# Designs tried in a protein design run: designed miniproteins, single chains, continued (2). Part 75

Each design is a single chain, and the fold is of that chain. pLDDT is the mean over its residues in the fold that is shown.

## One batch from the design tools (miniprotein)

Design m6599
Fold by ESMFold2-Fast:
Structure m6599 (fold): chain A 93 residues (1-93)
Amino acid sequence: DKERQLAAFESGARRTLEEAIEALRAGDVERARQLVQQVLDAAREAKKAFSDDPEAVKRLSEVSSLLQKALEALDAGDVEKALEYLEKALETL
Protein backbone atom coordinates (compact mmCIF):
# COMPACT_ATOMS: atom_id res chain seq x y z
CA ASP A 1 0.00 0.00 0.00
CA LYS A 2 1.79 3.09 -1.31
CA GLU A 3 -0.35 5.47 0.79
CA ARG A 4 0.73 3.66 4.00
CA GLN A 5 4.38 3.54 2.82
CA LEU A 6 4.34 7.29 2.06
CA ALA A 7 2.80 8.00 5.51
CA ALA A 8 5.56 5.90 7.15
CA PHE A 9 8.24 7.89 5.26
CA GLU A 10 6.59 11.20 6.29
CA SER A 11 6.44 10.10 9.96
CA GLY A 12 10.12 9.05 9.98
CA ALA A 13 11.26 12.19 8.14
CA ARG A 14 9.26 14.42 10.52
CA ARG A 15 10.88 12.80 13.56
CA THR A 16 14.40 13.12 12.08
CA LEU A 17 13.84 16.78 11.12
CA GLU A 18 12.56 17.54 14.65
CA GLU A 19 15.82 16.01 15.98
CA ALA A 20 17.82 18.17 13.50
CA ILE A 21 16.01 21.35 14.65
CA GLU A 22 16.70 20.48 18.32
CA ALA A 23 20.39 19.79 17.51
CA LEU A 24 20.70 23.21 15.80
CA ARG A 25 19.01 24.98 18.73
CA ALA A 26 21.54 23.23 21.02
CA GLY A 27 24.42 24.46 18.78
CA ASP A 28 25.26 21.00 17.37
CA VAL A 29 25.61 22.04 13.71
CA GLU A 30 27.39 18.81 12.65
CA ARG A 31 24.66 16.57 14.14
CA ALA A 32 21.97 18.71 12.45
CA ARG A 33 23.82 18.49 9.10
CA GLN A 34 24.00 14.67 9.36
CA LEU A 35 20.27 14.38 10.18
CA VAL A 36 19.26 16.79 7.36
CA GLN A 37 21.42 14.84 4.86
CA GLN A 38 19.76 11.59 6.05
CA VAL A 39 16.27 13.00 5.33
CA LEU A 40 17.40 14.46 1.97
CA ASP A 41 18.79 11.05 0.89
CA ALA A 42 15.58 9.31 2.06
CA ALA A 43 13.41 11.88 0.20
CA ARG A 44 15.38 11.27 -3.03
CA GLU A 45 14.77 7.50 -2.70
CA ALA A 46 11.08 8.13 -1.87
CA LYS A 47 10.73 10.21 -5.09
CA LYS A 48 11.88 7.12 -7.05
CA ALA A 49 9.52 4.79 -5.11
CA PHE A 50 6.50 7.13 -5.52
CA SER A 51 7.29 8.34 -9.09
CA ASP A 52 3.76 7.31 -10.21
CA ASP A 53 2.15 9.69 -7.64
CA PRO A 54 2.46 13.30 -8.94
CA GLU A 55 1.27 14.85 -5.63
CA ALA A 56 3.86 12.83 -3.65
CA VAL A 57 6.62 13.72 -6.18
CA LYS A 58 5.73 17.44 -5.93
CA ARG A 59 5.76 17.38 -2.09
CA LEU A 60 9.01 15.36 -1.95
CA SER A 61 10.62 17.76 -4.48
CA GLU A 62 9.59 20.76 -2.33
CA VAL A 63 10.96 19.07 0.82
CA SER A 64 14.23 18.16 -0.99
CA SER A 65 14.65 21.78 -2.21
CA LEU A 66 14.11 23.16 1.32
CA LEU A 67 16.55 20.65 2.85
CA GLN A 68 19.19 21.53 0.22
CA LYS A 69 18.71 25.24 1.07
CA ALA A 70 19.04 24.41 4.79
CA LEU A 71 22.39 22.66 4.12
CA GLU A 72 23.58 25.66 2.05
CA ALA A 73 22.60 28.00 4.92
CA LEU A 74 24.58 25.81 7.38
CA ASP A 75 27.61 25.96 5.02
CA ALA A 76 27.28 29.79 5.10
CA GLY A 77 27.09 29.76 8.94
CA ASP A 78 23.49 31.08 8.86
CA VAL A 79 21.83 28.95 11.56
CA GLU A 80 18.70 31.19 11.67
CA LYS A 81 18.12 30.74 7.90
CA ALA A 82 18.77 26.98 8.20
CA LEU A 83 16.14 26.73 10.98
CA GLU A 84 13.65 28.65 8.78
CA TYR A 85 14.15 26.17 5.90
CA LEU A 86 13.91 23.13 8.22
CA GLU A 87 10.64 24.43 9.75
CA LYS A 88 9.23 24.96 6.21
CA ALA A 89 10.30 21.40 5.24
CA LEU A 90 8.53 20.06 8.36
CA GLU A 91 5.34 22.01 7.41
CA THR A 92 5.53 20.64 3.83
CA LEU A 93 5.63 16.99 5.02
Scores: mean pLDDT 86

Design m6600
Fold by ESMFold2-Fast:
Structure m6600 (fold): chain A 99 residues (1-99)
Amino acid sequence: RPELEARVAELRAKAEEYEKQYNDYINKINDYLSKLGEYTRKAIEALEKGNKDEVDKYTKEALEYSKKIQDYSKQANDLKTKMDELRAEAERLEAELRA
């Protein structure tokens, strides 16, 4: 059964690699959420002051961070699905090894 044990180890290692990538994307999303909040506040402040040029600039920055959040969220969800599938397969093979 060394081949089956090696396969379980390979699946776990791959899932761990995807988990690291997932966590990196979550960290980027959190940073971009902070920036989205910052530029949204600046846009509101500019609106209150009647500065239309600054409203446009800060709104564009906020929209760009919103797009980046959406893109990384999609990539993170795809990685989570792959990670969960690899872990489920490893658990099935481990159950067979223990039988």
Scores: mean pLDDT 89

Design m6601
Fold by ESMFold2-Fast:
Structure m6601 (fold): chain A 80 residues (1-80)
Amino acid sequence: SKERKLMVANLLLVAADYEIELAEKTGNKEHIEAARRTVDELERLIDEHFDPTSPEAQRLRARVAELRKRVDELEEKYKK
């Protein structure tokens, strides 16, 4: 159902935010990799199952863009 997909998307948002915060504090590679996977999964879920013109999809995509930026910064910082 659409409601179930929205619930899953929100759970992935919470998980990604937690993994990113933990990675920012620790620099731990496993947390950075977990954050990347969760953000990628969320983005795929939105692209496959949400109407791109819906307010819900627009809000989710805005959040994904911010999370992706933070993960990209972490990957660059800890690549070395």
Scores: mean pLDDT 85

Design m6602
Fold by ESMFold2-Fast:
Structure m6602 (fold): chain A 64 residues (1-64)
Amino acid sequence: MKKTITVTDEADTEEEARLRALSKAGKAIQEAIDKGYVPTSMEVEVRKEDGKWVATVTITVEEA
């Protein structure tokens, strides 16, 4: 069974937003692995909104 986990964070710079979102994604991936899931894909999207950078990480996990 496949599941999707989405994490989002924002910052004043693209790099900071990306790093924050990836940090959250890393924690989510570890929790999924601890529950018997295997990460199969990860997509990172960064966009600028109203002077802020928003990074979204979408992780697909599948039961092992």
Scores: mean pLDDT 83

Design m6603
Fold by ESMFold2-Fast:
Structure m6603 (fold): chain A 77 residues (1-77)
Amino acid sequence: MDEVQEILKKIQSDPKVKKIFTEALKEMSKAYEAGGSIEEIEAIGKKALSQVPEEYKEDVEKLFKTILEKLEEERKK
């Protein structure tokens, strides 16, 4: 979706935020592959959000919610 792409571009413009987000995605992917619950994956996202500067928190939270929705949909297939 266009909104996800715009937020990703914004996050990638800040090296520190990009690193936090990338590490969170890696941890989320590992939890998903291990059969972790959506709640476990959400907890990883919340931990990453606590490390993100305030000006990026809303954008990163939106991205994590979109990722969680996609992962939940994939598990229903």
Scores: mean pLDDT 78

Design m6604
Fold by ESMFold2-Fast:
Parts: sequence; structure tokens; C-alpha cells
Structure m6604 (fold): chain A 94 residues (1-94)
Amino acid sequence: MKEEIQRLAAEIGKTAADLALKAGLVTEEQLKEAAEKYKHLAEEEGFDKEAAEKVAAGDYAVRKIAEAGDDALAEEFRKLTEEKYKKVLELLAK
């Protein structure tokens, strides 16, 4: 996997985790447990260990944001991550 894709995915994951923590939707312990439990799936996709942990925790946080049904929170996440998502999609299309 391209290093730039790994970096962007990890940054998106960190943004989701930070936002979910601030909103009280997750605890730091839940994020650590999610990272440990699911990092192997991200590693199978070609993420290195550090990026895989951030991606796994981020995926868990994104699910919790979606489950909250808070449109303002979802919109904040979208605005913070939209440029990085667009760049990931552009890199994956090549």
C-alpha cells in the first residue's frame, strides 16, 4: 500500500477517534480494545502496525458517530475529513 494512503487513513481514523471521545460516545479503553481486536484486518489490507491500529480504532469510532444519530457531529466529521477522503480515493483510482 502507498505510504501516503496509510498516512491519510491513519489521520482520518485519529480524527474520528478524537471526535467520538470529545462527544462522549467512546472511552479511550474502548478505542484501545477495538484497535487490538481489529488491527489484523487492516494489516491484511497492507497497513503497517501503527497505521493499522489507528485505522481499526477509527473505524470503531466512525460506527459510534453514525449510531449516535447526531447530524451536527456527523457533519463536523465530514468537514474535517473530506479532503483526506478525496485524496485517498484519487490515490486508489491509480
Scores: mean pLDDT 79

Design m6605
Fold by ESMFold2-Fast:
Structure m6605 (fold): chain A 60 residues (1-60)
Amino acid sequence: MPVYDEEEKRAILGAFERELAESELDEATKKRLLDELRADPSKAQELGRELRALDEAARA
């Protein structure tokens, strides 16, 4: 959607927080990604890809 309502923003943040909790990322990286998403929820796809790439690297 070009404009997110409150429920969609909450769903996006909740899903991202769950992915962070399940990831092997360090706490500083988790905080940075979550803070960026809170500032701009439209970056959810971009930040999700970064999260997964960093998580894969941490698990390798």
Scores: mean pLDDT 77

Design m6606
Fold by ESMFold2-Fast:
Structure m6606 (fold): chain A 82 residues (1-82)
Amino acid sequence: MERALLDAKAAHLILKEGLSYAEAAEKLGVSPATVRAGVARIEELAKSLGLSLEELFSKALDLSEEEAEKAEKIAEEFIKSL
């Protein structure tokens, strides 16, 4: 559940903010390998959904900013809709 949100944050930090894998890993409290895997999963999700990466990032930001405590439930429903 929370992994999908973490993956989305990792992709945002790398692809939109231009951080290195090491910088994103420090910010998220995970390994650089976890950040790299998260970015790859987000790219695969966007392709599977027929969405642009920008659209997927917008959805991820909604989950992280709008309802932090409910984000896990929304992410679970989102994954099930794939």
Scores: mean pLDDT 65

Design m6607
Fold by ESMFold2-Fast:
Structure m6607 (fold): chain A 64 residues (1-64)
Amino acid sequence: AEEVEAEVGERMRKLGMSDEEVETVVETVRETIEKYGLDEVKVAQAYTAGALRAIGDRLDRELA
């Protein structure tokens, strides 16, 4: 789990996401794994939800 989180985090940083945005995604995934276990579909949904939340928070700051 931790190794996958680290690898995904590095890939997201290489795509131009900030450390803060990466932390938001990783935290969302970790919470989902803790609650539901290693369900691949729910983990994928958590990555998507975390990424959208991080991007939304950034846009709210830029548009404020």
Scores: mean pLDDT 69

Design m6608
Fold by ESMFold2-Fast:
Structure m6608 (fold): chain A 78 residues (1-78)
Amino acid sequence: MEEVKEILKERKERIAQAPSGTQQLAIAWGTAKQIADIQKRDKISEEEVLEILKDDKLTASLFKMLVDVDRMVEELRA
């Protein structure tokens, strides 16, 4: 999970520097997607990822939404 922690550190800095709420949301969404990809690749539990995201409620919410959407899409295409 070192990769996820490093991504969060870098993205927190980028969000703080973002000129608008729309750009902040875009960065958080991109971060959530990247974390979801790592979670699937490394077979990390959703619980472990959410524990790392506990202080970043926006990214945690977006991550949960992406996991739910991905599961639904997989069920429809299976």
Scores: mean pLDDT 75

Design m6609
Fold by ESMFold2-Fast:
Structure m6609 (fold): chain A 113 residues (1-113)
Amino acid sequence: KIEELIKQLDSEDVKVRIEAIEELTRLSIERPEEVVPLAIPALIKALDDEEPLVRAQAALALGRIAREVPAEYIRPFLPEIVPKLEEALKDEDLAVRYAAKEALEALRRNVPE
């Protein structure tokens, strides 16, 4: 189920990749204990996607997870999430930079270091 969604992040179809990000985000909120350890590494990888729209959606997803998922499930992944979002602040695309800024602000507010 979750493994299939993660495989869809490698789809040639941008729409399929975005839908996979949205579904991984929804499942992370509904079932954080099971889903978050698999979803966060996949979303971090999606921050390196060739398509700016996919990178922006991955950053938005991490921001939403920071706001909606209990901090205890996210905190172990902060060493991996924060550097990748800081890298995304320097992205060539404005939407990606803005999404990364919002995600970092959400992490700082909801999952303090």
Scores: mean pLDDT 89

Design m6610
Fold by ESMFold2-Fast:
Structure m6610 (fold): chain A 77 residues (1-77)
Amino acid sequence: EERRKELERRRAEVEKRLDTISAEADGYQAKLDEARKNKDKVSEEEIKELEDRLFQANSEMIKAAVELVALRNELAR
């Protein structure tokens, strides 16, 4: 069952990566929400930068989620 061990290891790596990216996305969302509350003190460029970082983090989360679903399907048999 070397194949199952390999899939379990990959799943753990993807889950860890997803947790990290999710935490980053939450951080950017919180900063963006705070920036939007203080729009008079925050530049459009700073808001745009936070939006771009959040978009990138969300895109990486979607990729990781798709990979995780595929791995879980192989493990479920």
Scores: mean pLDDT 81

Design m6611
Fold by ESMFold2-Fast:
Structure m6611 (fold): chain A 61 residues (1-61)
Amino acid sequence: DEAKKLAEYIVELISKVSKEDFDLAVERAKDAISNIDDEKLKKEVEKYFNELLKEVEKKIK
């Protein structure tokens, strides 16, 4: 649940940026996730992030 909530929060922030800034926001989010010290939490957040990011990409086109 904690990993999913973190991923949802990150993706929500990305969804609010302009189309021009989308790629940069995704890059920054991936960097932030890579800095998670707990290996298991990091992998779970990456999984949820990738799933949720696909939904946002459809919205932005």
Scores: mean pLDDT 76

Design m6612
Fold by ESMFold2-Fast:
Structure m6612 (fold): chain A 79 residues (1-79)
Amino acid sequence: SKDSEELRELFLQDLRETYGEDLAQKALEAEEEFQLNLDVIAKAVQKVTGKPLPKRYAGLDSLNLNEELIEKVAEYLKK
């Protein structure tokens, strides 16, 4: 939907501003490759960079997300 597309664009902008264009592009490619939700992608980016999540995603630190999927995406992002 249009709303989902707007949320995706906002997510990509946050990643570009926090982690830079190259990593934001790889995160987009990982989303398409693994068909995972943006929360898992955001946690994988945080794991690879060691930098804190953007303020809008700070709540993800309290979520019980799938660590195996996060690790799989993190390995993709390191390539």
Scores: mean pLDDT 74

Design m6613
Fold by ESMFold2-Fast:
Structure m6613 (fold): chain A 100 residues (1-100)
Amino acid sequence: GGTYPQDLMIDSARSFIDQGKYEEAATTAQQLIDSLKNSTDDSHIVRRAEALIVLGKALKKLGKYEEAEKYYKEAIDLASSSTDRRAPEIIKEGKKLLEE
């Protein structure tokens, strides 16, 4: 459900990728990550992990493969620290992206 501001920001970042606006997608994802970096809320931890996946996808499209790999690994590590029900799917997506 997209009822929180961070849900709208992640949807916006994903939409920018779909539109080929990779720099805007990376900027939006980074802003979301930065806004949540001081939160200890488990839901914010998984939202940061989702934003790291989007950031990595945008960077890969911009040819920044090493940076994309770094952010996929950070997303997996962050999601692995969470008990949120969304964490397993984020870990699965991150691992799949590292194999591509």
Scores: mean pLDDT 84

Design m6614
Fold by ESMFold2-Fast:
Structure m6614 (fold): chain A 62 residues (1-62)
Amino acid sequence: TIEEAKDAAKVSFEDALKAGADPEKVKKEMERGIKEEMKEGKVSEEEYEAMLKAIEEAEKKL
């Protein structure tokens, strides 16, 4: 579901940051990966937008 995709993206982003990854680098890499999955039909456009928003919200809490 969209909610599951959003939660997965948020958790993945936060886990990467806890591992010491650069927030901007992780954000760019995740956005690129999700966009590729959308182009392959694995993720809907709505899921893509929700996942990007979840990453942005997680970044704002830093």
Scores: mean pLDDT 79

Design m6615
Fold by ESMFold2-Fast:
Structure m6615 (fold): chain A 74 residues (1-74)
Amino acid sequence: MKEKLIEKLRELYERAIELARELGDEERAAALEEEMERDLKLAEENSDNITLLIGLILRAIGLVLDLELEKRKR
């Protein structure tokens, strides 16, 4: 289970980074890459804490939604 949750977290951040790049926001894409590395490290160090993993995933989903909405407004 933990491996699938960490994989989903990575996929969500990769999508957010892609969206930021599509918006031409290279600074935001770089910030998201840094945040991805920090959250993935937290997930791996706390892999038995499913509540934490779900929380990180929900945050990443929020980032994707915000970027998708921004893309639709431009």
Scores: mean pLDDT 83

Design m6616
Fold by ESMFold2-Fast:
Structure m6616 (fold): chain A 77 residues (1-77)
Amino acid sequence: DLERRVERLRELIERLPQVPALAAEEGVPLPVLQEELRRTVLPGLERLLAEARAAGEEEVVRLVEELRRRVEELIEA
């Protein structure tokens, strides 16, 4: 379901700025979160991006690229 995938990606992008604070409140320090983002989340987004590009899902491509950019920013913070 393309629309549901688009909705999930938009929700993730909107919530992402709060993730470091929420993780810290749950006892997950920023460096641990950054390592998880590097090892698990970024490779998953790269795979999603390649699949969306191959399928011609332009809106999914745009949203995954935005989410990847924001995740990269969190890793560099």
Scores: mean pLDDT 82

Design m6617
Fold by ESMFold2-Fast:
Parts: structure tokens; C-alpha cells; sequence
Structure m6617 (fold): chain A 84 residues (1-84)
């Protein structure tokens, strides 16, 4: 969906804005440590994306669709954190 693609793009932008955290993920040589750092980075990025959408001047129907997709992604990250 367009909302899924837009949220994915916003997450990539939020991750790229966090260069120190991203560098820590990419520099890790332990897969388990890399996964933990990646989950932490994604949680911070999702919080930033949610705040950006809420503060935007986008139509309320568009905000609702984007925030629903952010919530779905948060559930995926939480499941990955619990399972990893």
C-alpha cells in the first residue's frame, strides 16, 4: 500500500539521520549484538516517525493511515525483540 511504502521511506530517513547509532549497527561483528542495536535504532526511528506524522499538516485521513502502518511496524519490531 502507499501508506506502507511512505512509512518505510520515513523509517529509512529517520534511521539515516541517526548516523552514530547506524554506524554502531554496521560496525558490529556479532550478529546477536547487531540485532539488538538494530532493534534499538528502529524503536527510536519509529518514535521519531510517529512524532513527525502527528506534528505534520497532512490530512487527518492520511495521518490515520500512516500511524496505523507505524503501529503495525512497532508490533513487528516488538515480536523481533521478544524472539531474538
Amino acid sequence: SAARERVSQLIVQAVNARQDALDAVLSSKDPAEQRRLEVALLREALAAVEAEIAASDLPEEVKAALLAQVAAYRDTVAAAEAGG
Scores: mean pLDDT 84

Design m6618
Fold by ESMFold2-Fast:
Structure m6618 (fold): chain A 91 residues (1-91)
Amino acid sequence: SEEVELIEEAERRIREAEEAAREGRYEEAARLLEEVVRRLRELRERLERLIEEARKAGLVDEEVRGLGWVRLEEVYRRAERGLREAREALA
């Protein structure tokens, strides 16, 4: 699905940022994670709209969860944590 592909792309970018941070390239890590957080926020807003539409259509909670919401929240938290840590390393 398109949502899964976007989440997988975000996970790849997070790994790139984690590698950059491991090598002391905190400015690059922060830049990559800022982009990831922005894209995941856009995807979250999109999924929130799809979930609301699904609920209005009478779909059950299990069908709504199939939109990858749980994985999105986990990846988003990982990106935000990494960004905070990279910014702290630059301060």
Scores: mean pLDDT 76

Design m6619
Fold by ESMFold2-Fast:
Structure m6619 (fold): chain A 73 residues (1-73)
Amino acid sequence: MLSPEEKELEAQILAVLRAAGEPLTAEGVVTFLRSRGIEASLATVTRVLNRLAEEGRVVRSVDERGRPVYALP
């Protein structure tokens, strides 16, 4: 089961992806969260993004350089 803190992080990640309006790497999501005063590790953000992708709540693809990126459907 997800902790309350992890559920809040999910909401913040989804808000970041919506605000960006473009696919982001996990590192890009971490940088965006930090700009909003939200601290989360790259490992935690990557885990949450992959879970959201498994749930169909984000789309996981690759960028021009073949790196994993995440976007809203």
Scores: mean pLDDT 82

Design m6620
Fold by ESMFold2-Fast:
Structure m6620 (fold): chain A 55 residues (1-55)
Amino acid sequence: SLEELEAELRRLAEQLDEERRAGVEAWVKMASTLPESERTLFLRHAIREVRRVLA
């Protein structure tokens, strides 16, 4: 679900520094303005990017 994707993205963002975490929060806020299908794709992309940075 979208709520689960947002929660996972925020959970991963807690492992980032403050500056990068603020960027992720901005992504989540921007995604909330998108249609559901585009929002899902965007959040999945953001999760992949954060995981790559944390690896």
Scores: mean pLDDT 79

Design m6621
Fold by ESMFold2-Fast:
Structure m6621 (fold): chain A 75 residues (1-75)
Amino acid sequence: MRPVITGVDPLVAKVGETVTVTTDEPVQRTDVYDENGNLVKSSTSNRVTLTEAGTYTIVASNDGGSSEATVRVVE
């Protein structure tokens, strides 16, 4: 089944802080988009470290589909 994001910790991260994404199903790919829709990171990890302040969309995907959550990164 598609992974449903059940948690993002923290929802407001500091620059260089690691954000952990929790899902109900295993994730094959984690893609991170900036506020303009540009892909800034792609990995197979449920952990994301962002080095620039901004509002980001995290997309967790597997063969069943995807789900999205938003995280804000502050200085």
Scores: mean pLDDT 81

Design m6622
Fold by ESMFold2-Fast:
Parts: sequence; structure tokens; C-alpha cells
Structure m6622 (fold): chain A 77 residues (1-77)
Amino acid sequence: MSDLLDRLSRLQSEFSRLASKLGLPKSVLFEQNERISAALASGDPADLRKVIEELEKKVKELREKLKEKEKKEKEKE
């Protein structure tokens, strides 16, 4: 359980950082936090794993978008 919570915490921090860097609206962070809260409230480790897997996919997507944005910013001189 604690290992899943540590992983979730790390991913949530990374997601928030990437969302902030990309200028995503607060509603995106709110929606993700609601999903996490629901999984925690269920008390089911399977729900936590599902949310962690979804968050990992989102973090990967945002990381690639940030790389593309930074590349375009450099090219715009």
C-alpha cells in the first residue's frame, strides 16, 4: 500500500509540474485530484493501481508535449 501511495504522490507532483509548464487550466488538475480522492476513498488497491496507470500515461503525454513546446519556443527566437 505505502509503495503505491509513494508512486501516486510522485506522479501527482510530476503531473502538476507538467500541467503548470504547459499552461493547462486548473480544471484538469481538479479532475485528476477528484479521481485520486475517489480511489483513495474506495479503499481498494485495484482502484489505486488503475488511477496510477492512468496518471502514468497522462504524465508521459504531457512530458512529450512539453518537449515539443520547448523545441518550438527555441525555434521562434
Scores: mean pLDDT 76

Design m6623
Fold by ESMFold2-Fast:
Structure m6623 (fold): chain A 80 residues (1-80)
Amino acid sequence: FAQAKKALILQGDASAVAPLLDALENDPDPLVRQAAAFALGVGAKLVGPAAIQPLVKALEDESPLVRAAAAEALGDLADL
């Protein structure tokens, strides 16, 4: 029951996180995608495992800056 409440809070935070996930996947500017990946990494304790799949996909990004940011963010999530 406590986990269901945490999942609902994470889904509520997904409304705030959804623009970052959208920017990470769809923004044409690699600097914006890099910033989105860094923001997800810095917020790893708040976002939790919901960011893992989008960040794994970002490891395949065209930009080495975005790939590096995604790898670092996944490292931050692994330290949880």
Scores: mean pLDDT 69

Design m6624
Fold by ESMFold2-Fast:
Structure m6624 (fold): chain A 66 residues (1-66)
Amino acid sequence: GAAAERGGREGARAGGADEEGVRAAKLGMQTVNTPEGAAASAGMAARDIGGGDAGAAYRKALEVAR
């Protein structure tokens, strides 16, 4: 939902992901509807695509998506 999508985007950005990582996290949210799923997508996007800190992205996405 909207909260999960917002959590993924803000989490990836907070983890230091670039705009590609943030965009990838947003796309991942379309397949997940839980705060935990949003956190996982944000972490993966930061780590694999955006070059950010996956742990920071996970924690921030959980906080925002709830």
Scores: mean pLDDT 65

Design m6625
Fold by ESMFold2-Fast:
Structure m6625 (fold): chain A 65 residues (1-65)
Amino acid sequence: MEKLQKFKEELERIAKESKNVKDLKIEEDKVIVYYSELTIKDIADLIRMMAMAFELGMSLEVKLV
């Protein structure tokens, strides 16, 4: 369960640090991240988060608003 806690902490960190993250929804089997804009840094963070989500059997969805 430590991997799930680390994943949640990393998602919250990204949401706090990125001005482009507008909303974040964490569900049992998926995470949805809402962005106003995607920079190269945001894309790099998302690739890493997708890898972590996959290890946990969760999906990660990205939505532009």
Scores: mean pLDDT 78

Design m6626
Fold by ESMFold2-Fast:
Structure m6626 (fold): chain A 92 residues (1-92)
Amino acid sequence: SVLEILKEQYFYWTGTYELDESLLKKFTDEDLKDPVKYAKFKTLAMYAVTVKGLTSKKEILDYLKENVPLSSETQTKLANEIAEELKLLEKR
C-alpha cells in the first residue's frame, strides 16, 4: 500500500513510525530551497496526509494551510506535487 511505502521513507528521515505533525512546523521557505530538506519535508507531509486519508489536491492544500507555516505559493506548489506523487504510488 501507499502507506507502507511512505512509512518506510518516514522512518528513514525520523527514526520512528509515529506521525509527528510538529516536525512539519520546523521547516521554513528557505529550508525548502535545499533539495535534501525539500525531499524530507515532502516525505513527512505525504505520510501525514496519507495517515489522515487526504487524497485530493484541495484536501492536501487545506491541510498545509492549517498545519505548515510556509508561504501560500510554496503550499500550493507542494500540494500539487504531493497529490501527483500519491497518484503515481497508487498505480504501483
Scores: mean pLDDT 86

Design m6627
Fold by ESMFold2-Fast:
Structure m6627 (fold): chain A 68 residues (1-68)
Amino acid sequence: SAADLADEVTRLILEGYEAAEKKDVERLQEILERLEALRPAVEAQWSPAQVARFRDFVEGLRRRLEEL
């Protein structure tokens, strides 16, 4: 469901920020791979504004990974 997708995305984003704080490169890479796997479902099911927010979070986490 859309709610299950939102819960999973929210959980992954929070875990991604935690991995970045801990400088856990391997964990952050896993989380980014999981988020990218969810991208087609997000783009199909969510509003354009929600998709833009999803993209911003993924790009933010990728920038944090590049700084590690």
Scores: mean pLDDT 87

Design m6628
Fold by ESMFold2-Fast:
Structure m6628 (fold): chain A 108 residues (1-108)
Amino acid sequence: EEAREALRRALEELGRLATLAERLRREHGYDPELAEAEILAGIGQIQAAVALRYGPTPEMLRRIAEIGREAAEAARRAAREHGDEELLEAAERLEEAAEELEEIAEEL
């Protein structure tokens, strides 16, 4: 239950970050950090959805946490370049969700 709740939160934060990165990419054109954040968040969403459907394992939670942190870091770099505080906040929330997934993985 705890792992599933953390995964749902991670899925929501990954989706929020992906949506914001896509919006900024449409506004500013091609930016490698925005593209990286959008792609990594998309991969994370697929992995989180698979874990929710088939049952989370510690390995799955750690993989999702790792890709979430990478997406958050790319988004943070893009947020600094474009001055977008909403994307920065989304990156911070995703990093927190990733940390929670890692903590739960240690308990499983």
Scores: mean pLDDT 87

Design m6629
Fold by ESMFold2-Fast:
Structure m6629 (fold): chain A 60 residues (1-60)
Amino acid sequence: MKPLIENIEELIKKLNDELQRTYAELLAQGKVEEAQKTIAELQKMIDYANKLLKEVREKE
């Protein structure tokens, strides 16, 4: 189960990095509404990945 946990943790890290980068880029371009929409979508993916991580850890 550890390789699966590590893969989910890496996915969460990647999504957080993408969220921070995209937010900074969109704000630099003055696209505040697009930034908010993209953040909401990425946050839902992060929430789902965290739910999967929790389920995998509980079954370990």
Scores: mean pLDDT 79

Design m6630
Fold by ESMFold2-Fast:
Structure m6630 (fold): chain A 81 residues (1-81)
Amino acid sequence: SRKLVTEAIGLTLRAIGLLLDLELLEERGASREELEELIREAEEIIKEAKKLLEEDPSNEVAKKAIELAEEVIRRARELLE
């Protein structure tokens, strides 16, 4: 549906935004609190994208949002130690 596609695109754009924020924090230095907040935001994207996949398991855009958000979590956790 149009709504499902729009929601999935929105989640992908949010995940891209978090990757850009993470890149800035990697270059300029990050507090533990800033990294933990990025992880929380990425976890929310994964939660929302998984709900979209429950409605349509073939939603490739929602899968991409999960991949990007998981990358944010992985890289942020590496910076936490």
Scores: mean pLDDT 87

Design m6631
Fold by ESMFold2-Fast:
Structure m6631 (fold): chain A 62 residues (1-62)
Amino acid sequence: MEEAAKVLAEKLGISMEQAKSIVEALASGDISQELLARLAAHENNVPFEVALEAIREAEKLL
């Protein structure tokens, strides 16, 4: 969890608290990686491909 959140925060330039919320959503399995990546990209003004890559790397650490 901590490692996954740290990778997300560093790659997306977001706070650790925001990254932890995304990791918790990933761990729940209720939301797809693609949907989370779309939301993160829109909210943080980053390209979708960058957000999707960061989320996939974070999930590997779960």
Scores: mean pLDDT 79

Design m6632
Fold by ESMFold2-Fast:
Structure m6632 (fold): chain A 88 residues (1-88)
Amino acid sequence: SAAEEELDKRILYKNYLVSLLQRKILAMRRGESQEQIDADLEKRLENAINDEQRKAVEEAMKIRTLEELQAALDKATAELLALVRERR
């Protein structure tokens, strides 16, 4: 159904966003340069095959501090869990 398709797209977006936020937090904690972190995300944006992946990369790129990244990760993780339970 159209509702199931929209739910699957939202799950795809949030799942990829969670992955990117986790990756960026780990890179920052490891002391990777801002240039290296931005270059990884820019490459992912160029290789995005759908709007859900593009939106996730753009969102991860916008958040600059560890505190904001952790807050975004916590929110996206909670939203993803709720969506997955709804999809069951």
Scores: mean pLDDT 88

Design m6633
Fold by ESMFold2-Fast:
Structure m6633 (fold): chain A 97 residues (1-97)
Amino acid sequence: NLLKTLQAMAYLAIANKYYKEGKFDEAIKVYEKAIEDFPDSLFTAHAYYNLGIVYEKKGDLEKALEAYRKALEIMKDSNSPFKKRVEEKVKELEAKL
């Protein structure tokens, strides 16, 4: 559904704007809303990845690792540069925790 895809992209854009403004709690809320409204979409993995980045910026490393792992779970059967980027984030945080 193209309309749902565009709406998911809009949610990610809004959350990214909050993130750039340092409004991390607002960014988290919008990413969580995107995950709830568009489960199992291509954008759900991106929402989890971005949620992980926001948690890293807040210093919540355990929550960041959980979010990155959820992104990988969604992408388990995919082969993409994005998946490799998320795998590196998981490896980095596991080494720190």
Scores: mean pLDDT 83

Design m6634
Fold by ESMFold2-Fast:
Parts: C-alpha cells; sequence; structure tokens
Structure m6634 (fold): chain A 85 residues (1-85)
C-alpha cells in the first residue's frame, strides 16, 4: 500500500507561493516521497505527493506546515489517504 498527501496552502503573494513550492518539493523528497503534482495558482500552492509509509507522509506534512508558517502562509487543507493498489 502507498500513502497520498494532498496539501493546499495560501501565501501572501504569488512570489511567496513559488518560493514555498520549491521548498515543499525538497521536503517531500527528503522524507522519501515522490511529487505527483505541484502547482502554483496565484498565491495558492497545491501539492499531491506519494509515500511508501504513513510515517514518511506525516513527516513531510509536518515539515511543510513549518515552512508555510515560517513564510506567513496558511494551510487551507491537508489530507493523508491510504491508496489501494
Amino acid sequence: MKYRLNVEIEMESEEKAEELAERVREAVEAAGGRVLGLKVIGNIVLLVAEFETKEQAEAALERIKELAKEMGGKVISAEITEIEE
């Protein structure tokens, strides 16, 4: 089984959203995950990532929340879902 992480983050500006997106990619990869989709729409960052374990997904989400907080962002939604193969 795999775990999917979906996150939506609102930033103060499009420039801040683009900066956060790169840091979010690094956080997912550092946790052993794979980015399935990463989009910036205006000041909104949308992430879809996949992990082998729930612990990896939770570690990535915790780091992403820290990054968003450091950059003055607001996490609108965050979900970890178990994926059937």
Scores: mean pLDDT 86

